# Designed miniproteins, single chains: the designs that were tried, part 60

Each design is a single chain, and the fold is of that chain. pLDDT is the mean over its residues in the fold that is shown.

## One batch from the design tools (miniprotein)

Design m2198
Fold by ESMFold2-Fast:
Structure m2198 (fold): chain A 66 residues (1-66)
Amino acid sequence: MAPLSEEELEREITVALARAALAIAKTHPGPGSEEAIKLLEEAIRAAEAGDLEKAKELLKKGLSLL
């Protein structure tokens, strides 16, 4: 398998965490879950677009609402 660069590894981790948080938010909805879902979906989009700084910030905001 091809090795991941540090930046690629950070992207993969960010996407994995955002997806896990999305699954939790969708299966265990509470106050803030709707906003958290939107932020986590934006975090995944940002990470896939290569904007890791934006993705990490959106992930933090989404997680803070859960």
Scores: mean pLDDT 79

Design m2200
Fold by ESMFold2-Fast:
Structure m2200 (fold): chain A 65 residues (1-65)
Amino acid sequence: KVATEAALYILAIGAEIEGYFKKFEVKDGELYIEYDPSTEEARKEKKAIEELAKKAGIKLTFTEV
C-alpha cells in the first residue's frame, strides 16, 4: 500500500541519518541497505524495516559492512 511504502522509505532515511544504516538506495521498487550488524539497535531497525517491506511488497537487500 502507498502509505506503507512511504512509511518504509521515511524510516529507512531516518535510520541512515541516525547512523544505523550506512547507505540506502531505491532501484526499481527494491530497497538496498548497507548496515553494521554489530549493534543491537541496528539489528532492531533491520527487523522493523523487513516487516514493513513484507507488508508493502517491497524487496529488501541488506549488505553487512
Scores: mean pLDDT 74

Design m2201
Fold by ESMFold2-Fast:
Structure m2201 (fold): chain A 105 residues (1-105)
Amino acid sequence: SVVVTQPAEVTVAEGETATITATASRDVGTEVNWLFQKPGQPAQLLITNASTRVSGVSSRYQGSGSGTVHQLIISNVKKEDEGTYVAAATAYSPWSLGPGTKLTI
């Protein structure tokens, strides 16, 4: 199976840019989705296929990457962006979720 790794935490000041890197143990092409989870809330899908923003998601969120290295970039971070961001590699079955990165501001 694929193993996805992410940093445990990323801390930035409000208004700065946060970059969260996910690394897959195998080439997953562009088949990475990014999810956002706040305590007590269902996970929100932000990005599909590495770089496709889900309708209604702020343009401050961008995804990039191909192969084994993928990034979620959050520009002009706001307090409401605090929470856990999870990379999901979908190229192989079963899907492989990263451990999540906690964003603090």
Scores: mean pLDDT 87

Design m2202
Fold by ESMFold2-Fast:
Structure m2202 (fold): chain A 59 residues (1-59)
Amino acid sequence: GMAEYEKIAEEAEREATRAVLEGDYERAIAILEQALKKVKGELKERLERGLKDLRETYG
C-alpha cells in the first residue's frame, strides 16, 4: 500500500543522502534507481525529481 511505498522512498532518500555526504554519487544514484522500481504515484515522482537533481549536479 501507500505506507509501504512511503517507507521505501524514505529509506532510499536517507541512504542516498548518506552516499552523497560520503562523496559516493554513483551509489546515491543507484539507490534511487532501485527504489523507483518499487514505488508508484507521488512517491515515484518525488524519487524521479531527486534522481534528476543528482544526475544534473553530479552525473
Scores: mean pLDDT 83

Design m2203
Fold by ESMFold2-Fast:
Structure m2203 (fold): chain A 64 residues (1-64)
Amino acid sequence: RVEAFKYAGKAVDALAKGDVEGAKKYLEELRKAGGDPELVERALQALEQGDYETAGSLAGQAAF
């Protein structure tokens, strides 16, 4: 879905820049837009633990 891919891309971009607040916001929007809720939950956990690479990978997977 277009909105899910949009928010996943924004979350990945925010994570690559170390923008934790932006990444968290876009991950929540990804969940609301129909992203895989299990993968979004794992991405949020990785983000809270400072594992931005894992969080970004999971956000991308959640949109597919």
Scores: mean pLDDT 81

Design m2204
Fold by ESMFold2-Fast:
Structure m2204 (fold): chain A 70 residues (1-70)
Amino acid sequence: SVREQLEQLREEAEKKGYTELAEAYQLALEGRLEEAREILEKLTSSKDPEVRGMARGGLALIDRLEAELA
């Protein structure tokens, strides 16, 4: 499920010390999708290509959650 993918991404971000990514995924899991989206959009401009990739992945998952709620 989308929630399971977000939980796994949050755990991976926490283990790697990507604090802002972990926070964004946690906000998404709490249904705070606008706040999560704002953080992830900023992180798509990160210097770290892994952070950029994970941020784009998170945005795609938020889009899927919003589609499920519509």
Scores: mean pLDDT 85

Design m2205
Fold by ESMFold2-Fast:
Structure m2205 (fold): chain A 58 residues (1-58)
Amino acid sequence: SAAELAAFRERQRAALAELEARADELAAALQRHAGLSPELARRVVDMLIDTERWILSR
């Protein structure tokens, strides 16, 4: 429904804002818990942010 879509979009915008605000913490967590290199952790976080921005631009 239109209401469900609107609620989903709002949740996605809130999630993007949270992800952007905590990008450094997320990258550090990926290094700490998943054993990613600093370069890979940054790339993963950047890719997640870019993907969310792209979805929200549709």
Scores: mean pLDDT 82

Design m2206
Fold by ESMFold2-Fast:
Structure m2206 (fold): chain A 76 residues (1-76)
Amino acid sequence: HMSEEEQLMEALVELLKEEGVPLDPERVRELMERLLDPELAEEAARELGELLKKMSEEDLERLRRAQERLAELAEE
């Protein structure tokens, strides 16, 4: 029903919530979807970059853990 990319984005949203990353999971999902659209990717990358710059080192470590878990899930 959903593409693998959509499934991975939903998994990322859930992992961000589980790791306690202080980002709105729905906003992150929207930004990731826009990054896949060539017409919207540049603007979405800029917005994502601004969010990451506002995060503390501890929050970036939480994001890194979420990304590692997503990568592990993608290999399954």
Scores: mean pLDDT 74

Design m2207
Fold by ESMFold2-Fast:
Structure m2207 (fold): chain A 60 residues (1-60)
Amino acid sequence: LTDTTQAAILSFLAANPNKSFTAAELAAFLSVSQSTITAALNALVASGSLTKTGSTYSLA
């Protein structure tokens, strides 16, 4: 489930390369719970796939 959420986040951000999104925005757009999105975002930031700036996330 986390792997599927990570893939969805990466695909969404790849489609929007000049934009950054909050966990709440990603949860709304992907129709996934905010807690699941937050866990996936933390994993992607830890792996270096995403960068976190304040409350927003973008592709690394």
Scores: mean pLDDT 79

Design m2209
Fold by ESMFold2-Fast:
Structure m2209 (fold): chain A 79 residues (1-79)
Amino acid sequence: MEEVRRLVEEAERLFQLSLEAYEKGDPEKGLKYAEEAAELLRRAAELAREAGDEELAELLRESARAVEELAKKLAEKAK
């Protein structure tokens, strides 16, 4: 589970960078960071499932989808 924790921490950092990029008017960079964060969350979900933690795996997949959805909405708003 150390790898799951590391991936989640990295995803959180990338998501924060994504929000900062949108605030600075760089929606392409913001979307890229958010996509990277979501991918890390999906990898963490797979590892959690392999470890038998189905509840954590589901939560992490939902988090990945939420990050991607929010990022796309922010990219549409930024001009």
Scores: mean pLDDT 81

Design m2210
Fold by ESMFold2-Fast:
Structure m2210 (fold): chain A 55 residues (1-55)
Amino acid sequence: NAELEAYRRALQALDEGKWDEARRIMEEIGVSLDDDKEVAKRQLEGRIARLEARA
């Protein structure tokens, strides 16, 4: 699932402090990240959890 892969890559980038990389990955799939880093991490974690729950 390309969407799940993108969320995982963006979360990893945020964890590594690569904010620009995380935003760019999400923009490619049409998702906007929050300007607050903590909120953005929560958004990605929630989306990953929902997609994994479907598997």
Scores: mean pLDDT 77

Design m2211
Fold by ESMFold2-Fast:
Structure m2211 (fold): chain A 80 residues (1-80)
Amino acid sequence: EKEKLIEIAKKFAEEALRVLPDDPTVKQLVETLNKAIEKLKKGEISPEELKRVIRAVLDQVVAIHPELRPLAEKIMKEIE
């Protein structure tokens, strides 16, 4: 359900900012994710499109902060 996907995305955004509150790149990636969540709520994108945005954000976060890989893997399993 789209509500579950939105909840998962929000939880990830909260955790990323909790661990890296002042990282400008993480803030930009979280902003991208939050905009995609808003678009899904408005029916402007599909759940599959939000999943693609989540995957792209997770890949970028892990590339910059490899220590977040376990969190990213957990989120990926929850959306698949």
Scores: mean pLDDT 80

Design m2212
Fold by ESMFold2-Fast:
Structure m2212 (fold): chain A 87 residues (1-87)
Amino acid sequence: MLKEKYKEAAKLVVEAEELLKKAKELKEKKDPRYKEYLEEAIKIAEEAKKLAEEILKEAPTEAGKKAAQEMIEKTEKIIKEAKELLE
């Protein structure tokens, strides 16, 4: 069910963005829990990316493929930022 996969992937992208935002706030406060939030943000973003890649392969329309590609790009940005903050 392509629409349900899209909704799930979109939800995971939002969750990963919120986890990354919380991790940045905790890091500014010098709270060591920021690492746990960064690791969770990476995990959720990787799950969202996997779903978005499946949507990209299955999407029958150019609009659907573009939406999936934009989702992949967002997840890759989240993963990159979170990994840089863990270093």
Scores: mean pLDDT 85

Design m2213
Fold by ESMFold2-Fast:
Parts: structure tokens; sequence; C-alpha cells
Structure m2213 (fold): chain A 67 residues (1-67)
């Protein structure tokens, strides 16, 4: 749903900001842009696969924060 996609986008943005604070600015921005695009495509009914890629990108962002 659109609400679910919005919640995931907010989580991705929050984690990306934490990764940027740790100095991973370029990588965090790329992962965030891909995640946002994927979740928006999922919400529009265009691609479930891109939504799954967004979830994987959140995990990658979390790995940058946990370093």
Amino acid sequence: TELLAQNYIEVAKEVAEEAKKKGYTEEAEKLLEEAVAGFRAYAAGESEELGQQGARNIRKLEELVEK
C-alpha cells in the first residue's frame, strides 16, 4: 500500500542520514535514491521486485551505520 511504502521511505531516509554522518555520503545517497524509486514503483503497482530491492538497500544502509 501507499502508506506502507511511505513508512519504508521514511526509514530509508533516516538510516541514510545516519550513514552520511559517518562519512558514507555518496554510497548512502545512491542506496537511498534506489530505495525511494523502488518503493514508489511498488506503491504504484509497477514492480514488486523494485520494492524488494528497496528493502535490501535499507539493509545495506544499516550495515554502513553499524560499522
Scores: mean pLDDT 80

Design m2214
Fold by ESMFold2-Fast:
Structure m2214 (fold): chain A 72 residues (1-72)
Amino acid sequence: IAPNTTITWSSGVTLTYSDGDAAALAYRQFYAQDGPVTLTVTSANGQTATVTGDPAVLKRMVEGGRAGAAAL
């Protein structure tokens, strides 16, 4: 995913990623969640996107970055 991305889960947990290793951290966080999750992604340019749903969608978004965010 893009550097300087902030991800907030429905539980209120917020993680900010300042470099390109963000994808690995986000994957671990996905596997800690069961059922529907609300994910708000804020890019370095201030654009936001919100998804509520299946962890598989969130995983694809984290992995693909732009492609997943565009699907929101």
Scores: mean pLDDT 51

Design m2215
Fold by ESMFold2-Fast:
Structure m2215 (fold): chain A 65 residues (1-65)
Amino acid sequence: SADEEILDATLARLEAAWRRALAAGDEAAVAAVQELLAEVAARVNAGVPAEEIQREAEARVAAIE
């Protein structure tokens, strides 16, 4: 479904940011991305629309990087 594709893309984006932060030894960025991943999971469980989750996650991860 479109929602599944949006969430998969969002998670892939956050995983890429997490891997970059780990490679850079940026402990603050690692923690921030892990917190964002947990928030994404919580928002999915709360029934927030996938497009809203993606928009918020993309804005926040860009600010972390």
Scores: mean pLDDT 86

Design m2216
Fold by ESMFold2-Fast:
Structure m2216 (fold): chain A 73 residues (1-73)
Amino acid sequence: ADELIAKAVRALKAGDPETAVRYAEQALKEDPNNAAAHYVLGLAYRKLAEQNPETRDELLKKAEEYFQKALDL
């Protein structure tokens, strides 16, 4: 799980939020209560919202939901 989160964070730093979503989702599949994975998904969806104006509101809502889940854990 920690290795997947590290890969997701590296993808975000590289400007690749799609890859970050993939790794963070894999981490959540292994541990649904992984707060770091929820937080990284929030960051990734927020970055995707910046890159996709047509679906921005939907992606920002997903980011908010993941940030909320991370805080609740």
Scores: mean pLDDT 81

Design m2217
Fold by ESMFold2-Fast:
Structure m2217 (fold): chain A 99 residues (1-99)
Amino acid sequence: EKKKQEELRRLVIKLVALSIYAAGALYFAEKDPETAIRDLKNAFELALEIVESPEDKKRLEELYQKALEAIKSGNIDEAEKYLNEMVKLAFEAVDKKAE
């Protein structure tokens, strides 16, 4: 029970960090695309550490590639959509662990 609480606490900290990097990717997407791409990669790596299922990991890789292409093409609305889906997937994984 204590180990589950400690694991959940670590996952929540990673989820907060992921959310900050996702926000950074959107904030910098038009202003500094190189910083946006670095923030996106950091968010993706944190999301991979949070999710456990192979299906969720595959979905994160798909979302990462789509968000990366959206930032590179200047399509901020698409980048926001894919980043929001990435954050939601990580949030749902943490929520399942909290049950």
Scores: mean pLDDT 87

Design m2218
Fold by ESMFold2-Fast:
Structure m2218 (fold): chain A 103 residues (1-103)
Amino acid sequence: MLSLEEAIEKIKEIVEKLINDPNPTFDQVVNALREIASLLNEALEQAKTREEVDRIIDYVKELLDKAIESLKDPELQEFFKLMVDGIINYLRRKAAEREAAAA
């Protein structure tokens, strides 16, 4: 398993690869989002406080927003936005449930 720092670094690398790709395919975007979701979940499971969870999510969202802005295909950009919102909402809920169970 990756440390929190290693998980965040891998998310950065995935985002940078998407930004530097002049023509990312739908499959490449889907696979990148799947990997990012897995890494973000792993990072959030290592977070000890709600403040740390929010900080991690906010940071990753800023990275994903940059990737979205780099996309030239409007349909792919719209799809990416919808998937990011879904992933963030799901993982925030999951993190809140873990904190509630620990209290």
Scores: mean pLDDT 80

Design m2219
Fold by ESMFold2-Fast:
Structure m2219 (fold): chain A 76 residues (1-76)
Amino acid sequence: HMEEERRRIEEARKLLEQAKKALANGDYETAVKLFEKAIEVDPRLPEAYRLLSLAYRQMGDDEKAAEYTRKAEELA
């Protein structure tokens, strides 16, 4: 299964990896934008929501961090 969505999964994975690198470098704004693009391509990415939560927490936005934590839990 998942063969019909192979291209979208591949594109979302590439965006997710780019977002992780931005997050590791402390580029939280860039990481958020890339995670948002990954979710736009594939909205069923619990990892992207968890890392968005982490990025928002590092930026001091605890409300958005909590929101994305809940979304990640709903997809798990």
Scores: mean pLDDT 80

Design m2220
Fold by ESMFold2-Fast:
Structure m2220 (fold): chain A 81 residues (1-81)
Amino acid sequence: AATDAEIEAIGIAMEGAIRVSKALEQGKWDEARRIAEEVAAVPGAREPLVGFLHAFAKIYENAGKKDLAEKLRELAEEVER
């Protein structure tokens, strides 16, 4: 089972992915990158964040927002490095 700290990190990653998505919808690419980097710096949040960014990218792609999906995948790749 996940520890309380791991569960908290997953929550931070999910909130981070939502904030990144909102910034991207507003065309604020620099803000989206900053948010992703800040969240990825939280211990245990990097891997969940990458997962949520890919999941959100698929949602946007299915909604016809292919440019937003591509940018979410680009940020996921940058965060994973």
Scores: mean pLDDT 84

Design m2221
Fold by ESMFold2-Fast:
Order: C-alpha cells, then structure tokens, then sequence
Structure m2221 (fold): chain A 61 residues (1-61)
C-alpha cells in the first residue's frame, strides 16, 4: 500500500540520518557535535511530521 511504501522510505531516511549523526559524533570536533545535535532535533521534527501525515492518511482511508 502507499502508506507501507511511505513508512519504508521514512525508515530508510531515518537510518541514514542516524548514521550521519553517529559519524559526526565520532569525528569529535565541537562543530561536528553541534551539527549532530541540530540534525537530531530535525530528525525528531521529521518523525513528528511523518506520524501526523500517517494519522491523517489513516483517518481518510
């Protein structure tokens, strides 16, 4: 279903972002750590927006 594809794409994107965050933290520079924190904040916003979109689609279907 469309919602399953959307969920799979979302999970793949989340994993990519989590790996990028991990790489930044392993780099150990203060600037990289700041970027990782901003990315984590954006990731949480992205997850909340996705959950809202899925809920809306389920209510319509």
Amino acid sequence: SDIERLEEDFRAEVKRLEEEIRRLLEGGSPEAQQQAEELRRRLEEFRREFDRAVAEMRAEE
Scores: mean pLDDT 79

Design m2223
Fold by ESMFold2-Fast:
Structure m2223 (fold): chain A 59 residues (1-59)
Amino acid sequence: MRASPALRAAVLALLARDPLPTPAQLRAVARATGASVSTVREAVMEEQTRAILQEAAAR
């Protein structure tokens, strides 16, 4: 399993408030959701990459 719905919701909430989350914020989400920091980081990077690609397509 890649990311739980709860993990994704927490990541989206974090990115809505802080688009460049700190390592401490990633660790906090990992502990709150029971996921690994690597899984949280991958979810954050996926959402950030999607936003960048959408912006590039709108050039």
Scores: mean pLDDT 74

Design m2224
Fold by ESMFold2-Fast:
Structure m2224 (fold): chain A 80 residues (1-80)
Amino acid sequence: EVEELIALLKDEDPAVRAEAARRLGEIAKETGDERAIEALKEATKDESVRVRIEALMSLIEIGGEAVKEAVEEALKLLSS
């Protein structure tokens, strides 16, 4: 299922990508799956602001120092 959700992050519809990011966040929060965490980090660079925000919120909910760099990088992109 993680692979299916990662594929949905490439969907044409930003709403589908945002939902995939949220669901990957739930899986990563529950299991610590590194594939889901890495996919969320990449989703913070998405073309859609909505997708980027969902990925950031998911990473914040997972917590810990492991996601701090991705959150800081995305905030710089949003501020520039």
Scores: mean pLDDT 76

Design m2225
Fold by ESMFold2-Fast:
Structure m2225 (fold): chain A 65 residues (1-65)
Amino acid sequence: MTKEQLEGSIKAMEQILDKAKTIEEYEKVIKGAENALKDPNVTDELKKKFESIIERAKKKIEELS
């Protein structure tokens, strides 16, 4: 992915987190972010943003469980 595509993925995932109501939706966000972290074009800044998204999604799953 390009840097612009990775930044777009972050924005899309944040929008999903705001609207998500089910554990399954949060799990999809986690999988997407984990796949993005495997991309060789991920900078340290983008890595921190994806890790933050994963942490937020995990906390929401715990709240719903």
Scores: mean pLDDT 80

Design m2226
Fold by ESMFold2-Fast:
Structure m2226 (fold): chain A 66 residues (1-66)
Amino acid sequence: GTPEIDRLTEEYSKDMTPLSAERYAVSLHAGASEEEARIRGRSYEENPDDTDKALQLAAEEVKKLK
């Protein structure tokens, strides 16, 4: 993968499930900011069975960021 995806997956796999770390890294690769990717990754962790809901909840949290 890209160096950034590999680096972030490695880093976050220490403190979260590998699956969540991968979602976080993929979000960054898609062009999201690091803060936005973190919010999206967390939302997937909280809603693992409903990716549409995870994305919608993440979008609401991202609106609160400056």
Scores: mean pLDDT 70

Design m2227
Fold by ESMFold2-Fast:
Structure m2227 (fold): chain A 51 residues (1-51)
Amino acid sequence: SAAKLAELDKEIEKAKKEAEKYLKEDNVTGYVAEQIRIIGLQFDRDLLLKA
């Protein structure tokens, strides 16, 4: 649904901002965790587009 896609897009943007924050803080663990989360959210987004 369009509403679910918009929700995922907002979560992806939020995760990207968190990743940038962790990178600036030299928090490699936090950065990697947010990158993994972004991949998962993008996967979910692709599934919704194909549904």
Scores: mean pLDDT 84

Design m2228
Fold by ESMFold2-Fast:
Structure m2228 (fold): chain A 67 residues (1-67)
Amino acid sequence: SVMEELMERAKTVSGREANLELLEEAIRALVHELPRETLEEAFRWGEANLTNPSSREHLELLRRAAE
């Protein structure tokens, strides 16, 4: 999935095992490097799958980037 790809890129960029806080920072850095259509797909996936409070910041980053 697109979110899984973002998580994999976040781990690569961070150079270490990603936790939620580190993943958020890495996604924020990568969001401007991804095509708009990829960000839109990630946002739709996130809306369907990210339901906990910690995931809401990731969803908000994807939403703002897709706009």
Scores: mean pLDDT 57

Design m2229
Fold by ESMFold2-Fast:
Structure m2229 (fold): chain A 64 residues (1-64)
Amino acid sequence: ELEKLTEEISEKLKKNKKLDEGVDEELLKEAKEKVPGAVEYLESEYKLSQKILEALLLDYKEKE
């Protein structure tokens, strides 16, 4: 891709899926389904973890 930003985000997304083997795949999939933009945003700025995914889903339910 010409846009290195797109490549970087995509690579981080794939890496974060396997970053922590303790991360619940169902939790990750649910977060990406419910708040895909937030998941990608956090993956671009922070390393993804189960704690972050849980916080995202909790925040999503609070914000509706």
Scores: mean pLDDT 57

Design m2230
Fold by ESMFold2-Fast:
Structure m2230 (fold): chain A 58 residues (1-58)
Amino acid sequence: MSRDEALELIREGVAAARAGDFEKAFELLTKGLEALGYSKEEAERYAEFIVRQIKASL
């Protein structure tokens, strides 16, 4: 997967979270972060943090 594809997954994940689809957001963010070279555990932790921050601003 290219870096551009990984960043697109992250953008889609953020958009999903802003739309209130937190499950979809977590899936997309986790996949994008893993594609950027994070471990599964790191990607899941960072995805959870990002979703939590967006949810707090809604």
Scores: mean pLDDT 84

Design m2231
Fold by ESMFold2-Fast:
Structure m2231 (fold): chain A 67 residues (1-67)
Amino acid sequence: SSSIQNAIDLMSDLIRQNPTSFDDRTMALVGRAGVNLNRQDVLDAADLLDQQGYTDVSQQVRSLLDS
C-alpha cells in the first residue's frame, strides 16, 4: 500500500511540476490510480508516461511497486 502511494505521489509530482504538458488522458489515468490505489492502474499510468518519453519516471514507478 505505501509503495503504491509512493508511486502515485511520484507521478502526481511530475504532473504538478509540468501542469500544461500533459493531456486529459494522462491526467485521467494518474487520477484513476490515485482513487483506486491498485497496482494495475499505477502500471497503466506508468506505461502511458513511458510512451510520452518519461521513461525514467516510469521505471522508478515500477521499481517502487517491486519494493
Scores: mean pLDDT 82

Design m2232
Fold by ESMFold2-Fast:
Structure m2232 (fold): chain A 119 residues (1-119)
Amino acid sequence: MITLTESGGGTVKEGGSVTLSGKYTGDLSQVLKFAWYRQKPGEPLRFVASISADGSKTSYDEEFKGRATISLDKAAQTLTLTLNNLKKEDTATYYVVAYALVDGVLRIVWGQGVQLTVV
């Protein structure tokens, strides 16, 4: 089973950049893709970006195209999400997610979330 641990949140200034990291453990053979989601207080969970388990395919929400980059470093066992040109509205809890196929059943593994505050 995959486990996920996020880091790299905290307080960042508006107009700056941040890199959020998700470290995974376990075998990638079960994983189809990884994704980043965010949740703002009082708002629904929102998709940010995804990357295939082989790192070859990425997808982004329209609001994040051109200002977000998702990457996978298999040697470091780390997913990163770099957000540029930060807005105060980017203040949210960010979650790394793994989509895994286990015994023919799709399982969704969530990290605990990392808080980003833009001031």
Scores: mean pLDDT 84

Design m2233
Fold by ESMFold2-Fast:
Structure m2233 (fold): chain A 78 residues (1-78)
Amino acid sequence: ELEEILKEIEEAANATEEDLGPLSPEQRKLAEEIRERYKEILKIKDEEKRLEELEKMEKEMKEELEKIRKEKAEEALK
């Protein structure tokens, strides 16, 4: 379902900023690039292709955001 995928992508993107607190410049740049890809995918008129791209992006975003979250948390403790 498109709405469900979009919600998870938005939650993952928001969590990166709110959960980690102030982001490093590299982490902010990555999050911004992810947001731009998300916006481009939303412009795809082909519903089937849009869903496929969103599913791929959701999986990739969650993996990248999880890595950033772990790295940021570890650095914050140092």
Scores: mean pLDDT 65

Design m2234
Fold by ESMFold2-Fast:
Structure m2234 (fold): chain A 88 residues (1-88)
Amino acid sequence: SEVADELARAAREAALKAMETGDPEYIEQVRNIADGAVSLGPEAGRRTAEALRTTADEAKTNPKHQKVAEELRRIADEVERRVAELEA
């Protein structure tokens, strides 16, 4: 889905900015994109969760990056749980 690909890209861009800046505004953007992806269905949700996990895995050994990476993984976990509920 083109929309699922665009949401995954938007989530990655917001997540990268969150890691670079530590600004909570970008974490809020990630959450809003994730909510939109889940609302569009399991494919969009899964692609968004994958993008967030991939971005988190790119975190450096910097403690600031590690905190943001942990939050991105929590958001990805929530998206995956919500997708599982939709597929049940």
Scores: mean pLDDT 84

Design m2235
Fold by ESMFold2-Fast:
Structure m2235 (fold): chain A 63 residues (1-63)
Amino acid sequence: LLDEAAALLVEHLGLSEERARRSAEAIGTLTGDGLRIAEELLVRDGGISRETAREIVRLAVEG
């Protein structure tokens, strides 16, 4: 799950595997408004679709 979230961050944002993994771990520690903000940043700043951003957040939280 966490590895899948990191893989999506590599694919869509061009992050290094190390940075993608750290980002996925950080997202997985968030709750409530933090998760909503993370999803919004992935869409607005990352250019990721809303559906993909939600999947990344879901995988990171469940990993």
Scores: mean pLDDT 82

